# Designed miniproteins, single chains, continued (3), part 76

Each design is a single chain, and the fold is of that chain. pLDDT is the mean over its residues in the fold that is shown.

## One batch from the design tools (miniprotein)

Design m10806
Fold by ESMFold2-Fast:
Structure m10806 (fold): chain A 64 residues (1-64)
Amino acid sequence: SDAERAAEAARRAAEAGDAAASGTAGYQLVKISGNEKAGREAVQAAARGDAEAAAEYAVLGSKG
């Protein structure tokens, strides 16, 4: 549930063009679901300003 909420927050942030918020949600998914790869890729995408990619990686993390 927490991972799903984090993924949903990342998706909303991507719609708003907020890469930093998407990356933060990805980091929370690492802590909740243990999907370190997806969380790290979300943070990296946010760092380069790619909010949509960050949100997609966060959503993938919530499923693993």
Scores: mean pLDDT 65

Design m10807
Fold by ESMFold2-Fast:
Formats: structure tokens, C-alpha cells, sequence
Structure m10807 (fold): chain A 71 residues (1-71)
């Protein structure tokens, strides 16, 4: 799967869980990865904040796969 497919799945699960912080951080990852140069440092920083949050583990795993697929 592509980075955008993993990110879409993570966003869907975060919305279903009602986790506003996870939705915001996934948006930050998506914005970083959608630039022509792909700001991987910004994407990784947002992922680290997501992993430190109380978001469901399933959301965190999908976000990790999205960033890995973008590398």
C-alpha cells in the first residue's frame, strides 16, 4: 500500500475513535508528505508526537507504515 493509503486508514480509525489529537497529528504528517520535497523530518516529528499521545495503537501502527512507505 502507498503512504496515502495507510494515512487514510489511520485517519478513518482516529475519527471513529473520536480522537481529535490523533486526527490533527495525522493531518500534520499528511501535509509534510504532500509537499514536492516531502518533509520527512516534519513527518517524523509529527509521528513522534502521535506515538507519545493516547491514540489507539492501531492508528499509531498505520501512521508508522505511512511514513515508512514515504521514505
Amino acid sequence: MSASEYLLQALEKAREAGHDRAVELLGDIGAALSTPERDLDAARAALERLEASDAPEEVKKLARKAVEAAE
Scores: mean pLDDT 81

Design m10808
Fold by ESMFold2-Fast:
Parts: sequence; structure tokens; C-alpha cells
Structure m10808 (fold): chain A 70 residues (1-70)
Amino acid sequence: TAEAEELVKKGEEAYKKGDLETAAEYYEKAGALGNVEALGKLGRVYWEMGDDERAEEAWARAAALANAAA
């Protein structure tokens, strides 16, 4: 979790700079570690990049991971 949180922070730093590609990379890594928040942010980044398909996939992964934790 601490590792995933560090990756989320790096993604947020990239996002603040307008580097959506780098933000997506960090959020993807955090999501791969089981961080639901990162997958939600990843979906938002893809949506802002105009990649609706990747945004939908990321949000579906977030929902699946959240449901698995229930």
C-alpha cells in the first residue's frame, strides 16, 4: 500500500505538470499493486486524453478490484 501510494503521488505530480502520459504510467503501476484510487485516476487521465476506451477499461478494473475486496 505504501508503495502504491508513492506511485499515486508521482502520478499526481506528473498530472499537475500536464504530463498525462507519465501520470497514466504511474497510476497504472499503482493500480497493478491493487490501488483502486489509482485506477479511478487512470480512467480520468485517459478520458482527458480522449481515449474513452482506455478510460472505460481502467474504471472497469477499479470496480472489479473494489468488488473483490467486498
Scores: mean pLDDT 83

Design m10809
Fold by ESMFold2-Fast:
Formats: structure tokens, sequence, C-alpha cells
Structure m10809 (fold): chain A 69 residues (1-69)
């Protein structure tokens, strides 16, 4: 029924949210490594922009998840 479909959608959203959080953490680790070893300002800025886009997507998914609860 509708509640079962809603639950399945919630689980998929949770999975996507966790994946994006993991992607953000890996990019933040890459920035830290670059800062410690060979700080490439251009590369660091590119990675920060990728993190910003992922955080926007994360916020959208969190709002969608909230709308289902």
Amino acid sequence: GEEEEKRKKMLKLIGEILRIIGDIEELEKEIEKLKKTNPDEKKIKELKEKIKELKKKLEELLKELESLN
C-alpha cells in the first residue's frame, strides 16, 4: 500500500544521504591531505565547490525525507 511505498522511498533516501555524507568526508580528507603535503590552492577550491554542491543535494534529500515523516 501507500505506507509501504513511503517506507521504501524513505529507506532509499536514507541510503543516498549516507552515501553523500561519505563522499563529503572523503573530499574533506583529500583537502586536509593537500594542505599538509602540497597545497594546490586551485585544486582545494575545486574540491570545496564539489563539497558545496554535495551539501546542497544533501539538504534537498533531508527536506524530502522530512516531508515523508
Scores: mean pLDDT 85

Design m10810
Fold by ESMFold2-Fast:
Structure m10810 (fold): chain A 76 residues (1-76)
Amino acid sequence: SEEQKAARYLAAGQISLVAGDIAEELGDKETARRDYENAASLFEKAADYFEKSGNKEMAELARKQAEIARKRAEEV
Protein backbone atom coordinates (compact mmCIF):
# COMPACT_ATOMS: atom_id res chain seq x y z
CA SER A 1 0.00 0.00 0.00
CA GLU A 2 1.00 3.66 -0.35
CA GLU A 3 1.05 4.01 3.45
CA GLN A 4 3.40 1.00 3.77
CA LYS A 5 5.70 2.60 1.15
CA ALA A 6 5.55 5.86 3.14
CA ALA A 7 6.48 4.05 6.37
CA ARG A 8 9.48 2.37 4.68
CA TYR A 9 10.76 5.69 3.27
CA LEU A 10 10.22 7.35 6.68
CA ALA A 11 12.29 4.61 8.40
CA ALA A 12 15.04 4.88 5.73
CA GLY A 13 15.11 8.67 6.20
CA GLN A 14 15.48 8.27 9.98
CA ILE A 15 18.39 5.84 9.51
CA SER A 16 20.13 8.26 7.11
CA LEU A 17 19.56 11.17 9.51
CA VAL A 18 21.20 9.22 12.38
CA ALA A 19 24.08 8.21 10.07
CA GLY A 20 24.58 11.91 9.25
CA ASP A 21 24.62 12.81 12.96
CA ILE A 22 27.26 10.13 13.64
CA ALA A 23 29.42 11.26 10.68
CA GLU A 24 29.20 14.90 11.85
CA GLU A 25 30.23 13.93 15.41
CA LEU A 26 33.24 12.06 13.95
CA GLY A 27 34.22 15.15 11.92
CA ASP A 28 33.40 13.62 8.51
CA LYS A 29 31.57 16.64 7.10
CA GLU A 30 31.41 15.27 3.53
CA THR A 31 29.69 12.03 4.64
CA ALA A 32 27.42 13.95 7.07
CA ARG A 33 26.25 16.33 4.31
CA ARG A 34 25.56 13.44 1.92
CA ASP A 35 23.66 11.43 4.58
CA TYR A 36 21.59 14.49 5.58
CA GLU A 37 20.75 15.21 1.91
CA ASN A 38 19.78 11.54 1.45
CA ALA A 39 17.58 11.73 4.60
CA ALA A 40 15.80 14.85 3.25
CA SER A 41 15.07 13.09 -0.07
CA LEU A 42 13.74 9.98 1.70
CA PHE A 43 11.51 12.06 4.02
CA GLU A 44 10.10 13.93 0.96
CA LYS A 45 9.23 10.57 -0.65
CA ALA A 46 7.60 9.45 2.62
CA ALA A 47 5.55 12.68 2.72
CA ASP A 48 4.38 12.17 -0.90
CA TYR A 49 3.20 8.60 -0.18
CA PHE A 50 1.50 9.61 3.11
CA GLU A 51 -0.32 12.37 1.20
CA LYS A 52 -1.41 9.86 -1.50
CA SER A 53 -2.73 7.55 1.27
CA GLY A 54 -4.73 10.43 2.83
CA ASN A 55 -2.56 10.62 5.96
CA LYS A 56 -2.06 14.40 6.00
CA GLU A 57 -0.72 14.46 9.58
CA MET A 58 2.12 12.02 8.80
CA ALA A 59 2.79 13.80 5.48
CA GLU A 60 3.27 17.08 7.41
CA LEU A 61 5.56 15.40 9.98
CA ALA A 62 7.65 13.84 7.18
CA ARG A 63 7.98 17.23 5.44
CA LYS A 64 9.15 18.82 8.71
CA GLN A 65 11.75 16.03 9.04
CA ALA A 66 12.90 16.70 5.45
CA GLU A 67 13.31 20.42 6.26
CA ILE A 68 15.36 19.62 9.39
CA ALA A 69 17.60 17.22 7.43
CA ARG A 70 18.07 19.76 4.60
CA LYS A 71 19.00 22.49 7.10
CA ARG A 72 21.56 20.19 8.77
CA ALA A 73 23.11 19.44 5.36
CA GLU A 74 23.44 23.21 4.70
CA GLU A 75 25.00 23.87 8.14
CA VAL A 76 27.68 21.12 7.97
Scores: mean pLDDT 91

Design m10811
Fold by ESMFold2-Fast:
Structure m10811 (fold): chain A 74 residues (1-74)
Amino acid sequence: MEEAEKKVEELLAKAKEAAEAGDGEAARKLILEAGELAIKAAVEAGELTPEQAEEARRYVEQLAEQAEAYAKAL
């Protein structure tokens, strides 16, 4: 789990850099990748129920959309 958390942090840092650079497509992709990795790790660890995992995926998709919109507005 620790390794997955570190990978998620790296992906989120790259997503932030991409969004700040105006690359909304890259930011979206990186956020979705980080979210999927985090959700998978949490489900495997028994920390999330299937219902919570689905809700978390919706939240990640919303964050990805917001990051893409933010970059396009720059």
Scores: mean pLDDT 79

Design m10812
Fold by ESMFold2-Fast:
Structure m10812 (fold): chain A 78 residues (1-78)
Amino acid sequence: MNIEEKLKEKEELIRRLVEEATEALLAMYRTIVSDEEAEKYKPKIEEQGEKAKEELIEKAKKEIEEELRRKLEELLRS
């Protein structure tokens, strides 16, 4: 298993999911608010989407590292 390849796969998945969520949020906003209000919120929603991508990718990297550390500690204690 290549950890770097696993991280790339997770990164791609996160990007797709955030893009889908962003589109769903924009569609939802158009049903709840007027088109004028939706246009005002669109840049903010897109900005939040980009931030969410970066945060989720960083969290995924940290979680994979922590999972590996936990498994190594379990093996070392056994």
Scores: mean pLDDT 75

Design m10813
Fold by ESMFold2-Fast:
Structure m10813 (fold): chain A 100 residues (1-100)
Amino acid sequence: MAEERRLAQRYFDAVLAGAPREERNKLILELAKVSDEPGARAILTWLLLSGASEEEIKAVAEAGKLDPETVRELARQWAETFEFLGDEKSAEHYRRLAEA
């Protein structure tokens, strides 16, 4: 939708400009609120890969109206992927998130 595209553009402009995390978080939350389920899942995947905190991930999941099990499923998938790639530190991070 037009609003989703506008917010996505603002978010990526902020990321490229090196804007403060607080400003970027505000934009990503607004984007999640106007996204459908596939869009909200894609936003969560982006945040998981970008090193977002557990609190930031939960806030976006809530704004996107995703249930906690969706967050755990995505975290489990990424933990398995990083373990396969030999990045144990990243794998451990996602395993902890999946169990929260």
Scores: mean pLDDT 77

Design m10814
Fold by ESMFold2-Fast:
Structure m10814 (fold): chain A 55 residues (1-55)
Amino acid sequence: SPAALRADFAAREAELIARLTAYLKEQGKSPEEIQETLDRARRAMEALLADRLAA
């Protein structure tokens, strides 16, 4: 169902953001670079969800 897909993607996005944030901090990225990367990741996840909901 669309609701199940949204819930799954929300959970995966939360895990991705947490891991990516930890990784970027470990790599010494600036807060601005971290925020930009996280925003790009969120947009990519939104696009993937939209594609799957349209299938």
Scores: mean pLDDT 85

Design m10815
Fold by ESMFold2-Fast:
Structure m10815 (fold): chain A 67 residues (1-67)
Amino acid sequence: GKKERELILRLIALKLRKIGLELDKELLERDESMPEEEKEKRLKEIEKELKKLEEEIKKIEEELKKL
């Protein structure tokens, strides 16, 4: 139904955002031009966002399994 479609579209959007952040993390880790302290701060911010996205993804996947 419509609810299933909306959950699937939201799940796809969250997974794409996760892939984007994982790529940003990899590129940031490989960037030797950035000060180490600034790099660590940005990496911590990305890790925090990745954790939130993973929790949201799991919640939606569980909702889809119950339908």
Scores: mean pLDDT 85

Design m10816
Fold by ESMFold2-Fast:
Structure m10816 (fold): chain A 74 residues (1-74)
Amino acid sequence: MDREKAEELRKKGLEARKAGDYKEAIELLEKALELARKATDKPTRELSYLATVYDEAGDTERAAALRAEAERLA
């Protein structure tokens, strides 16, 4: 259940990113990450996607922190 919801939110977040709606993409991907953290100890995909959107939105510091977390968990 939570894994499937995380996957759906991740897909919606990536579509929002394609549309250039970074605020909606971040909100959806942060929700996906929260659900992924409940389903796995290694939510590396969700961390990487969220990092990419933060970087594209201009928040390079937060993007770097999320990538570092994903790299530590890999």
Scores: mean pLDDT 80

Design m10817
Fold by ESMFold2-Fast:
Structure m10817 (fold): chain A 59 residues (1-59)
Amino acid sequence: GAADARYLLEKAREYMAEGKFEEATYYLNKALKIAIRSGDREVVDEALAGLKEVDEKEA
């Protein structure tokens, strides 16, 4: 549900703060999939922004 997607997004943010971009990407993708299924547009937008930030730091 939406609560699960937000929890995964929070986990991704923790991993990003630690520089663990592989783990961050895993949780961001998981949050995105759940948010799409639940129609949580705010979490979808936040997860996509997080994925873009990871790509910019790894590229």
Scores: mean pLDDT 81

Design m10818
Fold by ESMFold2-Fast:
Structure m10818 (fold): chain A 78 residues (1-78)
Amino acid sequence: MEQAANNVSRAVRDAGPLTPDQARDVVRKAAEDNGAEVDELTVRPIVRDGRPELLVTATLTDKKTGTKAIAGAVVPAA
């Protein structure tokens, strides 16, 4: 489960500048690819050092074991 959460976080970071809808799509696809279900998904616009960014947080459940983990990333806002 930690590996799935890490893979989801990495997928968001690697996607580059994202809109909120694109960030949601990246999280959902990465979770599915890693055998996890998205229980909660939050995308919040933030400003860091004068730059618009998205704070992305997801609660994931492993489909096989039911184990939960949290994935999170910050990416530039498109």
Scores: mean pLDDT 81

Design m10819
Fold by ESMFold2-Fast:
Structure m10819 (fold): chain A 77 residues (1-77)
Amino acid sequence: MLEIAKKLAEKAAEAARNGDFDTAAQYASLAINYVKKADIPEELKEKIISALEKGRDAAQAGNGDEAARYFEEAIKL
């Protein structure tokens, strides 16, 4: 589950860098769903979801650089 979430976050970052903000937001939302199902500590889950939500919000605002940065932050957690 967490491996799939990270792969989706990578795709979200790539889409955001390419200016495909709708696709980036969709991948981020899907990644959040996989993180929620992951067997990891709640504190870590909250941090990853927070980064993914900020990335999604930035993508929806048309800020691809900010969105990609947040998605990359989520991947590193």
Scores: mean pLDDT 85

Design m10820
Fold by ESMFold2-Fast:
Structure m10820 (fold): chain A 91 residues (1-91)
Amino acid sequence: MEIDMSRVDSLLQQARQGDRNAMRSVLGFAIALARDGRIDDAIRVARQVRDIARSQGLDDTAYYVDRAVDALQRGDTDQAIYYLSRAIQSI
């Protein structure tokens, strides 16, 4: 199934407004992008969630997402998925 990036962008806007379920959904899409080998898209989405989480004082979420971005940049997809899952649980 093709990941709808327009839907991801709409959820990012909702997350910026403080919608925690939208933030969880965007992190779920980042996991799906990483599993699909769409690493650049996964990094782009994860970085936006990290910045939103930091702006809202979600320090644990931002920490785990930042770790996931580092793992994606190193090509460690399994570690990235682990950290993205931890980020979802920390919200």
Scores: mean pLDDT 89

Design m10821
Fold by ESMFold2-Fast:
Structure m10821 (fold): chain A 88 residues (1-88)
Amino acid sequence: MFTKSVLIKVKPGKASLEEIEKRSNERLRNSPIYRYVLRPRGGDITVSVEGDGLRVTATGVFERDVNLGLEEGIKIVKEVVKELGGEA
């Protein structure tokens, strides 16, 4: 099993870190990368509040899947932060 994570420091803007976490995880569950690449092969992507930011964690059997999941998670967190008037 491979596990990789990145902490994204966030200025939340209009929303709390907890709101960004919830929306990011919901969007990740609907992501094609999660649904069709990671989930079918035993991988996962999670977003959690940590200090002044959000930790994106990707896990999986294949390192390439974990790398794809991590990139997808980072992309989604940044998109959600921007949509809610914050900076990441």
Scores: mean pLDDT 86

Design m10822
Fold by ESMFold2-Fast:
Structure m10822 (fold): chain A 92 residues (1-92)
Amino acid sequence: SVTLLVALAIKGIGAQLDGVQVTVKIDGDTVTVTLQGASDQAKQLLKQAAQETEKAGGSSTVQEQGDTVTLTLKNPSDQALRLVLQAISAAE
């Protein structure tokens, strides 16, 4: 949903202003989220977003580098986008 993509972009900016080290990039049907200092709960939610994207016929990549998680979603479902929003909230 375009509405959820816009909500995700706004949430990412708001979280950065609150001191959360998160970057959200939206390029057409591709969403990339990088979260630094991610809690285990936030990492779990991002992994669930990847799984929901794959189940809906999209594609996903999850990269973990220490406490940094980079999630790339192509054609994410609304449920996957909601899980990303929850992950960013859990990082606050």
Scores: mean pLDDT 82

Design m10823
Fold by ESMFold2-Fast:
Formats: sequence, C-alpha cells, structure tokens
Structure m10823 (fold): chain A 69 residues (1-69)
Amino acid sequence: SVLDEVLAYVEELARKHNLSPAERTFLRAFARHEVRRLLEEEGLSEEEAKRRTVENVERLIAGLLQSRA
C-alpha cells in the first residue's frame, strides 16, 4: 500500500539522518495522518498522495535538523 511504502521510506530516512526515537515516532505519525488526509479529505490519487507525503516528510526532516543547536 501507499502507506507501507511511505513508512518504509521514513524508516530509511530516519536511519540515514540518525533521528531519535521521538523524532521517528513523530514522522511515522505525521506520515500516517498525511496519507489519510490527502487520500480521504483532499481526494488525491495514490501516486499524488505518496509524492506529496514524501516531499512533506523530507521538509520536516530538514526542519528538525535545522532546529538542532
């Protein structure tokens, strides 16, 4: 499913960037919510929902890395 693919990608990025367990949990929760929102509320296709969620996850990771002192 789209959600399974997105969650696999989140785990890959979490490993690559050495994210904390809390950051990993936050990103998984965000990805689940975002996929559902885009599919069910915005009516996007599975391909568009996946692409948009991946882009938003990458932006969130960039923000998390920048927030570190």
Scores: mean pLDDT 85

Design m10824
Fold by ESMFold2-Fast:
Structure m10824 (fold): chain A 68 residues (1-68)
Amino acid sequence: SLERAREILEEYNVHTSDEVIQALVEASGGDERLIKAVARMMQVTTPEQARAVVEILKKHPEYLDLLV
């Protein structure tokens, strides 16, 4: 769910828009392990880079498997 994904991102101190969180949930299929992996990556990227990565993952969900 969006609420759970937001909670996970906030636990990793990642603050982003609901649009990015929604895109991440859609790309991951709600898999909490993949969401946590992306959250860790987003801790070291700019908001613009994070948004670009999420958009790529929406179009190419197979790339999520490479981040686990």
Scores: mean pLDDT 73

Design m10825
Fold by ESMFold2-Fast:
Structure m10825 (fold): chain A 66 residues (1-66)
Amino acid sequence: EAEKLYEEILKLIDEEIKKTKNPVFQKRLKGIKKYVEKLVATHGLSPEELERIKKFIEELIKEYKK
């Protein structure tokens, strides 16, 4: 389950990076991707933490798609 959530987060970020015309948003998404990858590499897969990260990314996407 945690692995699937991690894959979903990375997929969500990568798709938004490809779709966005906003360079500020693209830079933020790239930074978030690095953060998530580092977090998983150093602390492992926590489903609670990954769910919080996914919610944060979804809110950020909503903010830039207004």
Scores: mean pLDDT 79

Design m10826
Fold by ESMFold2-Fast:
Structure m10826 (fold): chain A 80 residues (1-80)
Amino acid sequence: MPSLEELKEEALRLAEEVARLERETLATGDREIAEEALRKAEELRELLREILELDPEDLEARLELISAEGTILVLERMLK
């Protein structure tokens, strides 16, 4: 298994990807981009939950989880 530091680095990379795809979705209204953004946001949420099980005091991870869940709600609404 990757280290906690490696998991946090992966979460940062995934968060940047989600932010890029969300921005592109908002600019274009492209359903395929929105679906990709949703998939990546769901992966990020799962990874952040795993990080918080290992390090429950990580305020940064907790705030990122709230942000990721908000992004998921926005994207789900756009896809419906």
Scores: mean pLDDT 85

Design m10827
Fold by ESMFold2-Fast:
Structure m10827 (fold): chain A 72 residues (1-72)
Amino acid sequence: MAARIEEATREGVEGLREEAERSENEEARRYLEEMIRALKELARALLAGDEEAAREAAERLREAAERYLEAE
C-alpha cells in the first residue's frame, strides 16, 4: 500500500507542477501550489495511519482545487 501511495503522490505532484509551470495566471498557480502541499500532507497522513489528519488534508486539497477552478 505505501508504495502505491508514494507512486500516486509523485505522479499527482508532477502533474500539478506541470500545470503550474504552464499557467500564466498567478492566482491559479498559487492554488496549484496549495494543492501540491495538501496532497503531500494527505500522503504523509495516510502512510502514518492518521485518519483525522488525512481527512483534514483531503479537505484542504478539495478547497484548493475549487479555488483553482474558479481562478482559471
Scores: mean pLDDT 79

Design m10828
Fold by ESMFold2-Fast:
Structure m10828 (fold): chain A 63 residues (1-63)
Amino acid sequence: SLEEAFEIMAEAVEKIKKAKSEEEAQKIVDETTRRLRELLNEGAAEQLAEELRRAKEKIIKEK
């Protein structure tokens, strides 16, 4: 479960790096957050979702 969640996070980060717009990157975050909530308890899912949101903002700003 946790291992699978980390694989999902890694894949999401790669997709965000390849995203052509901030809107596309946000859709990836939203879809990934839904998947995490199905696999993990609420607290763990929200923690990883917050990390993903921060990663998205950093990636977009550094482009």
Scores: mean pLDDT 80

Design m10829
Fold by ESMFold2-Fast:
Structure m10829 (fold): chain A 66 residues (1-66)
Amino acid sequence: LEELLRIQLEIAKKDFEELKPLMSEEEAKEAERLLRNAERALQAGDLQTAQQHLDELSKLLRKVAA
């Protein structure tokens, strides 16, 4: 599970960097906040909280990409 969450975080970081030019300032701030919260949770071993933040981030990035 931890390794899968690490992979999801890495993909989300790459997607965020690529989509950033298409994002509003508010969307970029929200994505950055979700990324930081997911990283902190993962480092703390709180896998459930990390998954929750990554899911929210994925929804935001998918909406921007659509």
Scores: mean pLDDT 82

Design m10830
Fold by ESMFold2-Fast:
Structure m10830 (fold): chain A 61 residues (1-61)
Amino acid sequence: AEAAARAEQAALTKKFRDDVLSAKNLDEITAVSEKYAPEFAALVARLGPENVAGGTYGKAK
């Protein structure tokens, strides 16, 4: 179960990074951050902060 949580966090982080790297301006970067912020929040809420990088990355905007 913990391995699945780690894999999901890694996959979400990779998608976020790829979308940010594809952005060409600040407006697009902001839109990507807003899109992924609720997904990271949902992951923390579902799995618990301790299962998401020790709670160090659970609030992104």
Scores: mean pLDDT 68

Design m10831
Fold by ESMFold2-Fast:
Structure m10831 (fold): chain A 55 residues (1-55)
Amino acid sequence: SELEELRRRIEEGAEKAKSISPVSALVAEREKEEGLAFLREAEERGDAEAARRSL
């Protein structure tokens, strides 16, 4: 599903950023948290369009 693909991209981006520097890891963790929260709301509504806006 599209929402599942977006979740994977968010998680993979955060993991990759952790290998660069502690600052990159902190920023990626925050972005991951915000993105996943928005995806959860979109999933509850069944609204993929709202999920796209979070990215």
Scores: mean pLDDT 70

Design m10832
Fold by ESMFold2-Fast:
Parts: sequence; structure tokens; C-alpha cells
Structure m10832 (fold): chain A 68 residues (1-68)
Amino acid sequence: MSEEEKFLKEAIDEVEKYYKDHPELAEWLKRVLEFAVKYLSKHHSVEETKRYLKQALEQLKKWADSLL
């Protein structure tokens, strides 16, 4: 796996564990993260992509928690 794919897998695992009682929300968040890594990796370095994904995950979790 590429570094981006490994980081994405770790982020997905985190989302699945954190939202295990909300599987539809977890599935939506996983799809958003997959889209983000695909888009970012086209225009950014590996390190930039990882940084942006980490920030996106933090913001997405904050937003998702506000919906619950």
C-alpha cells in the first residue's frame, strides 16, 4: 500500500471504531475521506495529503458529533 492508502486505512479504522453504533454515519464519513485522499493526492505531496486528511478527519468528527 502507498503511504496515503495506509494513512487512509488508519483513518477509516478510527471512524469505524468511534462511530460503531452509527454505521450509516461511519459509512458516509469513510466515503468522504476516500474522496478527499483521491482528490488531494492528485495535487499534493504525500506529506501534504496526510496533513490535510488529519485536519479533515478532526473537523469531520467535530461536525458529525454535533449531528448526534
Scores: mean pLDDT 79

Design m10833
Fold by ESMFold2-Fast:
Structure m10833 (fold): chain A 72 residues (1-72)
Amino acid sequence: AKMPSAEELIEQARELAEKAIEAARAGDLRKAAAYLAAMGILAAAASFVGHEEAAEEIRELLKETQAEVDAI
């Protein structure tokens, strides 16, 4: 199986973060929550494959994104 790199996982998390904020601004809080949940799963996956630094970066990005969504 082709394993994603740490860089690819971080880039996917950034795309999910942007989509979460966009969904929240559009009033779709369920969709925003789904993107935030996907970021959490991505962080867990990064940790599982040994990309611990990437997992920590994704968790911090998730925290920042949740705060931005909550501020809308």
Scores: mean pLDDT 84

Design m10834
Fold by ESMFold2-Fast:
Structure m10834 (fold): chain A 110 residues (1-110)
Amino acid sequence: SSTREAELAALEEEREALRERARAAIAAGDAETVTAIGEDFYRLGEYEEAAELYKAAVALDPTNAEAWENLGRALKKLGKYEEAKEAYRKALELNPGNAVAAENLAELEA
């Protein structure tokens, strides 16, 4: 239908705007903005795009425990459990008090 086509076009326009912002942030070395845009894709259910952006964010700033946790969450949604465990281990190495990372890692290791 024309209404559904308009809604799909608007959603794709939003996604392309986020991709353009992500490209600019990566070029600028802005890990915080890359992480935030990854979260936007995660909220849209675009877990593959979110995981790619979180990988870029941790490449720019490997000390960001929250970005490693978010990477683990996105990889878990994609069924990439071994990669998710590695990301959660990195989050815990940087912040041992991260209960979310600890609980998710324990679940995946059971």
Scores: mean pLDDT 88

Design m10835
Fold by ESMFold2-Fast:
Structure m10835 (fold): chain A 79 residues (1-79)
Amino acid sequence: MLDELLEEIRELAEEVAELAKELGREDVAEQIRRDAEETVEFLREASKTLPEEEVIRLAREVAERLRGLAEQLRAELEA
């Protein structure tokens, strides 16, 4: 489950980065990619000390935020 969520986070971050790039915001795209890499590493390390349920919850929250950001950027491209 956690591995699947980490993969989803990476995929969502790439989607967000591509949308930001389409809007001409290359700096935002790079920041999103860096933040996602740091978050994935944080969650991997957290899985060694925190209960699995808590790490999965945190990973889901990150995925939800990235989905929301992707929706906002798509709306901006359509405006």
Scores: mean pLDDT 83

Design m10836
Fold by ESMFold2-Fast:
Structure m10836 (fold): chain A 61 residues (1-61)
Amino acid sequence: MKRVEESTRISEAIAPGYRELIKALGSAEVGGGNPAKLDVDEMIERIKKSIEERLEKIKKE
């Protein structure tokens, strides 16, 4: 019943899935080419947003 508990659970949920997603993108970008380095930051930001939105939905349910 503390904010810390929820933050920890959210971080735990994000950690494995989020890292796996970043790895998948990293592999694709490495295969895709060098110029993607700048675009990677924007892609990661979009993914972060999607994950956060999904986590907020889970919290409300």
Scores: mean pLDDT 60

Design m10837
Fold by ESMFold2-Fast:
Structure m10837 (fold): chain A 67 residues (1-67)
Amino acid sequence: SEAALREELRRLIEELERLAREAEKQGNPDLAKQLRRTAEGARRVLADGPTTLRAAAHDARELIASL
């Protein structure tokens, strides 16, 4: 459902932001920047409407899984 996707995307945004802080602490500013840009894009999708929610969640999951 859309509500479930929105809730998942909110959780993924929080995780991306936590990972970005850890990347900065570990001296990886490029990774921190990538994680923050992905979180920012996902936040825009949550604000702007339902059509890209699935794609945004997929992209965030893939990035987190690659770490």
Scores: mean pLDDT 82

Design m10838
Fold by ESMFold2-Fast:
Structure m10838 (fold): chain A 78 residues (1-78)
Amino acid sequence: GRAEARELVRRAQELVKEAERHYKEGDFEKAAELYRRASELYRQAAALTPNPDLAAALRQVAEELEQKSRELERLAKE
């Protein structure tokens, strides 16, 4: 429900903050993993969100975080 969706967003925001810290430290592999996990939580929150506009916004954030994760995974391999 809505309470579960809010908790998922809160946890995802904590993961994004942790990912940003690892990114600044040059740990691209860990940052990528954390961005991917945050993206998954935003997708789950969107599925639990009855407001279509909010659900769409949460899906957009998830997509942006997934793209960021993929970019950092590529950088970590170089």
Scores: mean pLDDT 88

Design m10839
Fold by ESMFold2-Fast:
Structure m10839 (fold): chain A 71 residues (1-71)
Amino acid sequence: LSEEALRYEVEGSMYLIAGAVYKRQGDLEGALEYYEKAVEYFKKAAEAGDPTAKEHIEELEKEIKELKEKL
């Protein structure tokens, strides 16, 4: 992986963890915000050549859809 792809993967993972924490606390709006940010960074990682980012995007888009249905 390029340095750029790794940086985006790390940023995406940090936002993913933050979103999961907010979801656990019942802050669905906060969870949605951070999951959407995570998707943005994983998309950048995928564009930079990270093959694992696609799986993260698919999982997060599913979570985002479920959160939007509950808001």
Scores: mean pLDDT 83

Design m10840
Fold by ESMFold2-Fast:
Structure m10840 (fold): chain A 71 residues (1-71)
Amino acid sequence: SAVETALALGEKGDPAAVPALLKALTSPDPRVRAAAARALGKIGDPRAREALRRALSDPHPEVVEAAREAL
């Protein structure tokens, strides 16, 4: 899937994954949102900074933890 491909690219630090990972941060699945936040943190692209700050307000602690680690 597009999400799985984006997560794999993010794990490799590929900035081409940023748009797909930003979309994954809006997934209804908190496991996907947490994985996307970690992948964005690994890439370190400033385009993700605002979205990661918003993820600090996520209702699931795992997403908040991932966003905190990514910032």
Scores: mean pLDDT 81

Design m10841
Fold by ESMFold2-Fast:
Structure m10841 (fold): chain A 82 residues (1-82)
Amino acid sequence: DELVREGLLAYYQGKYEEAIKLFEEALKKDPENGFAWYYLGEVYYEQGKYEEALEYFEKAREVGSEATKKRAEVAIEELKKE
């Protein structure tokens, strides 16, 4: 999905508000896009919004591909480390 690729580019450039808009637009078209849920979680994590990040990683684990589920599980475990 082009929107997901554009969102990822914005994320790597530190343009978090733009990344969020692009990922949200991708999810409006395909709510089962686990990759978009995963990177939405990464954006919120980078902003220090860990509760929202956890919620989005859990959605990515629920609907994502096998590879995306594994990445989301790792992110969830990292967030729960003391």
Scores: mean pLDDT 83

Design m10842
Fold by ESMFold2-Fast:
Structure m10842 (fold): chain A 64 residues (1-64)
Amino acid sequence: GPRYRVTAKEELGIAGEEVLKLKKGETIELEDVRFRSDGVAEGRLVSTGHRVRLDSSKVEIERL
């Protein structure tokens, strides 16, 4: 599926199969991204293959 770059606009926690904390300006790459009506983005981390979720209002998302 399409790959997405996710850039933190503010500090946020990422949860799921792993737990991360992103600081403002930090980036991750996700595949298999799904946007939920409740504002949660779900996807798979390209680096680890782990499924995660995050608050889409706190990030910029760019399709690669």
Scores: mean pLDDT 85

Design m10843
Fold by ESMFold2-Fast:
Structure m10843 (fold): chain A 73 residues (1-73)
Amino acid sequence: SLLDEEIEGPVEARVFKSPETGKWVVIVEARTSSGERIVLGAAVFDTVSEEEAQRIAEEMKRLAEKEIEKYRK
């Protein structure tokens, strides 16, 4: 279980446009103490601009960082 591991390192957000669908994708992830990457949140948007996707990514990252603080030593 991911909850059985300490979360190490920074929370990172990836924002990209899917080449298959043209939709904006946001993935927020972190690394466990074992070096595994875990997805903390993901979203796909049909109609947002790149700028809006970046704002959403920043907010998702902020919320994820706040939530995972209880899993840091």
Scores: mean pLDDT 75

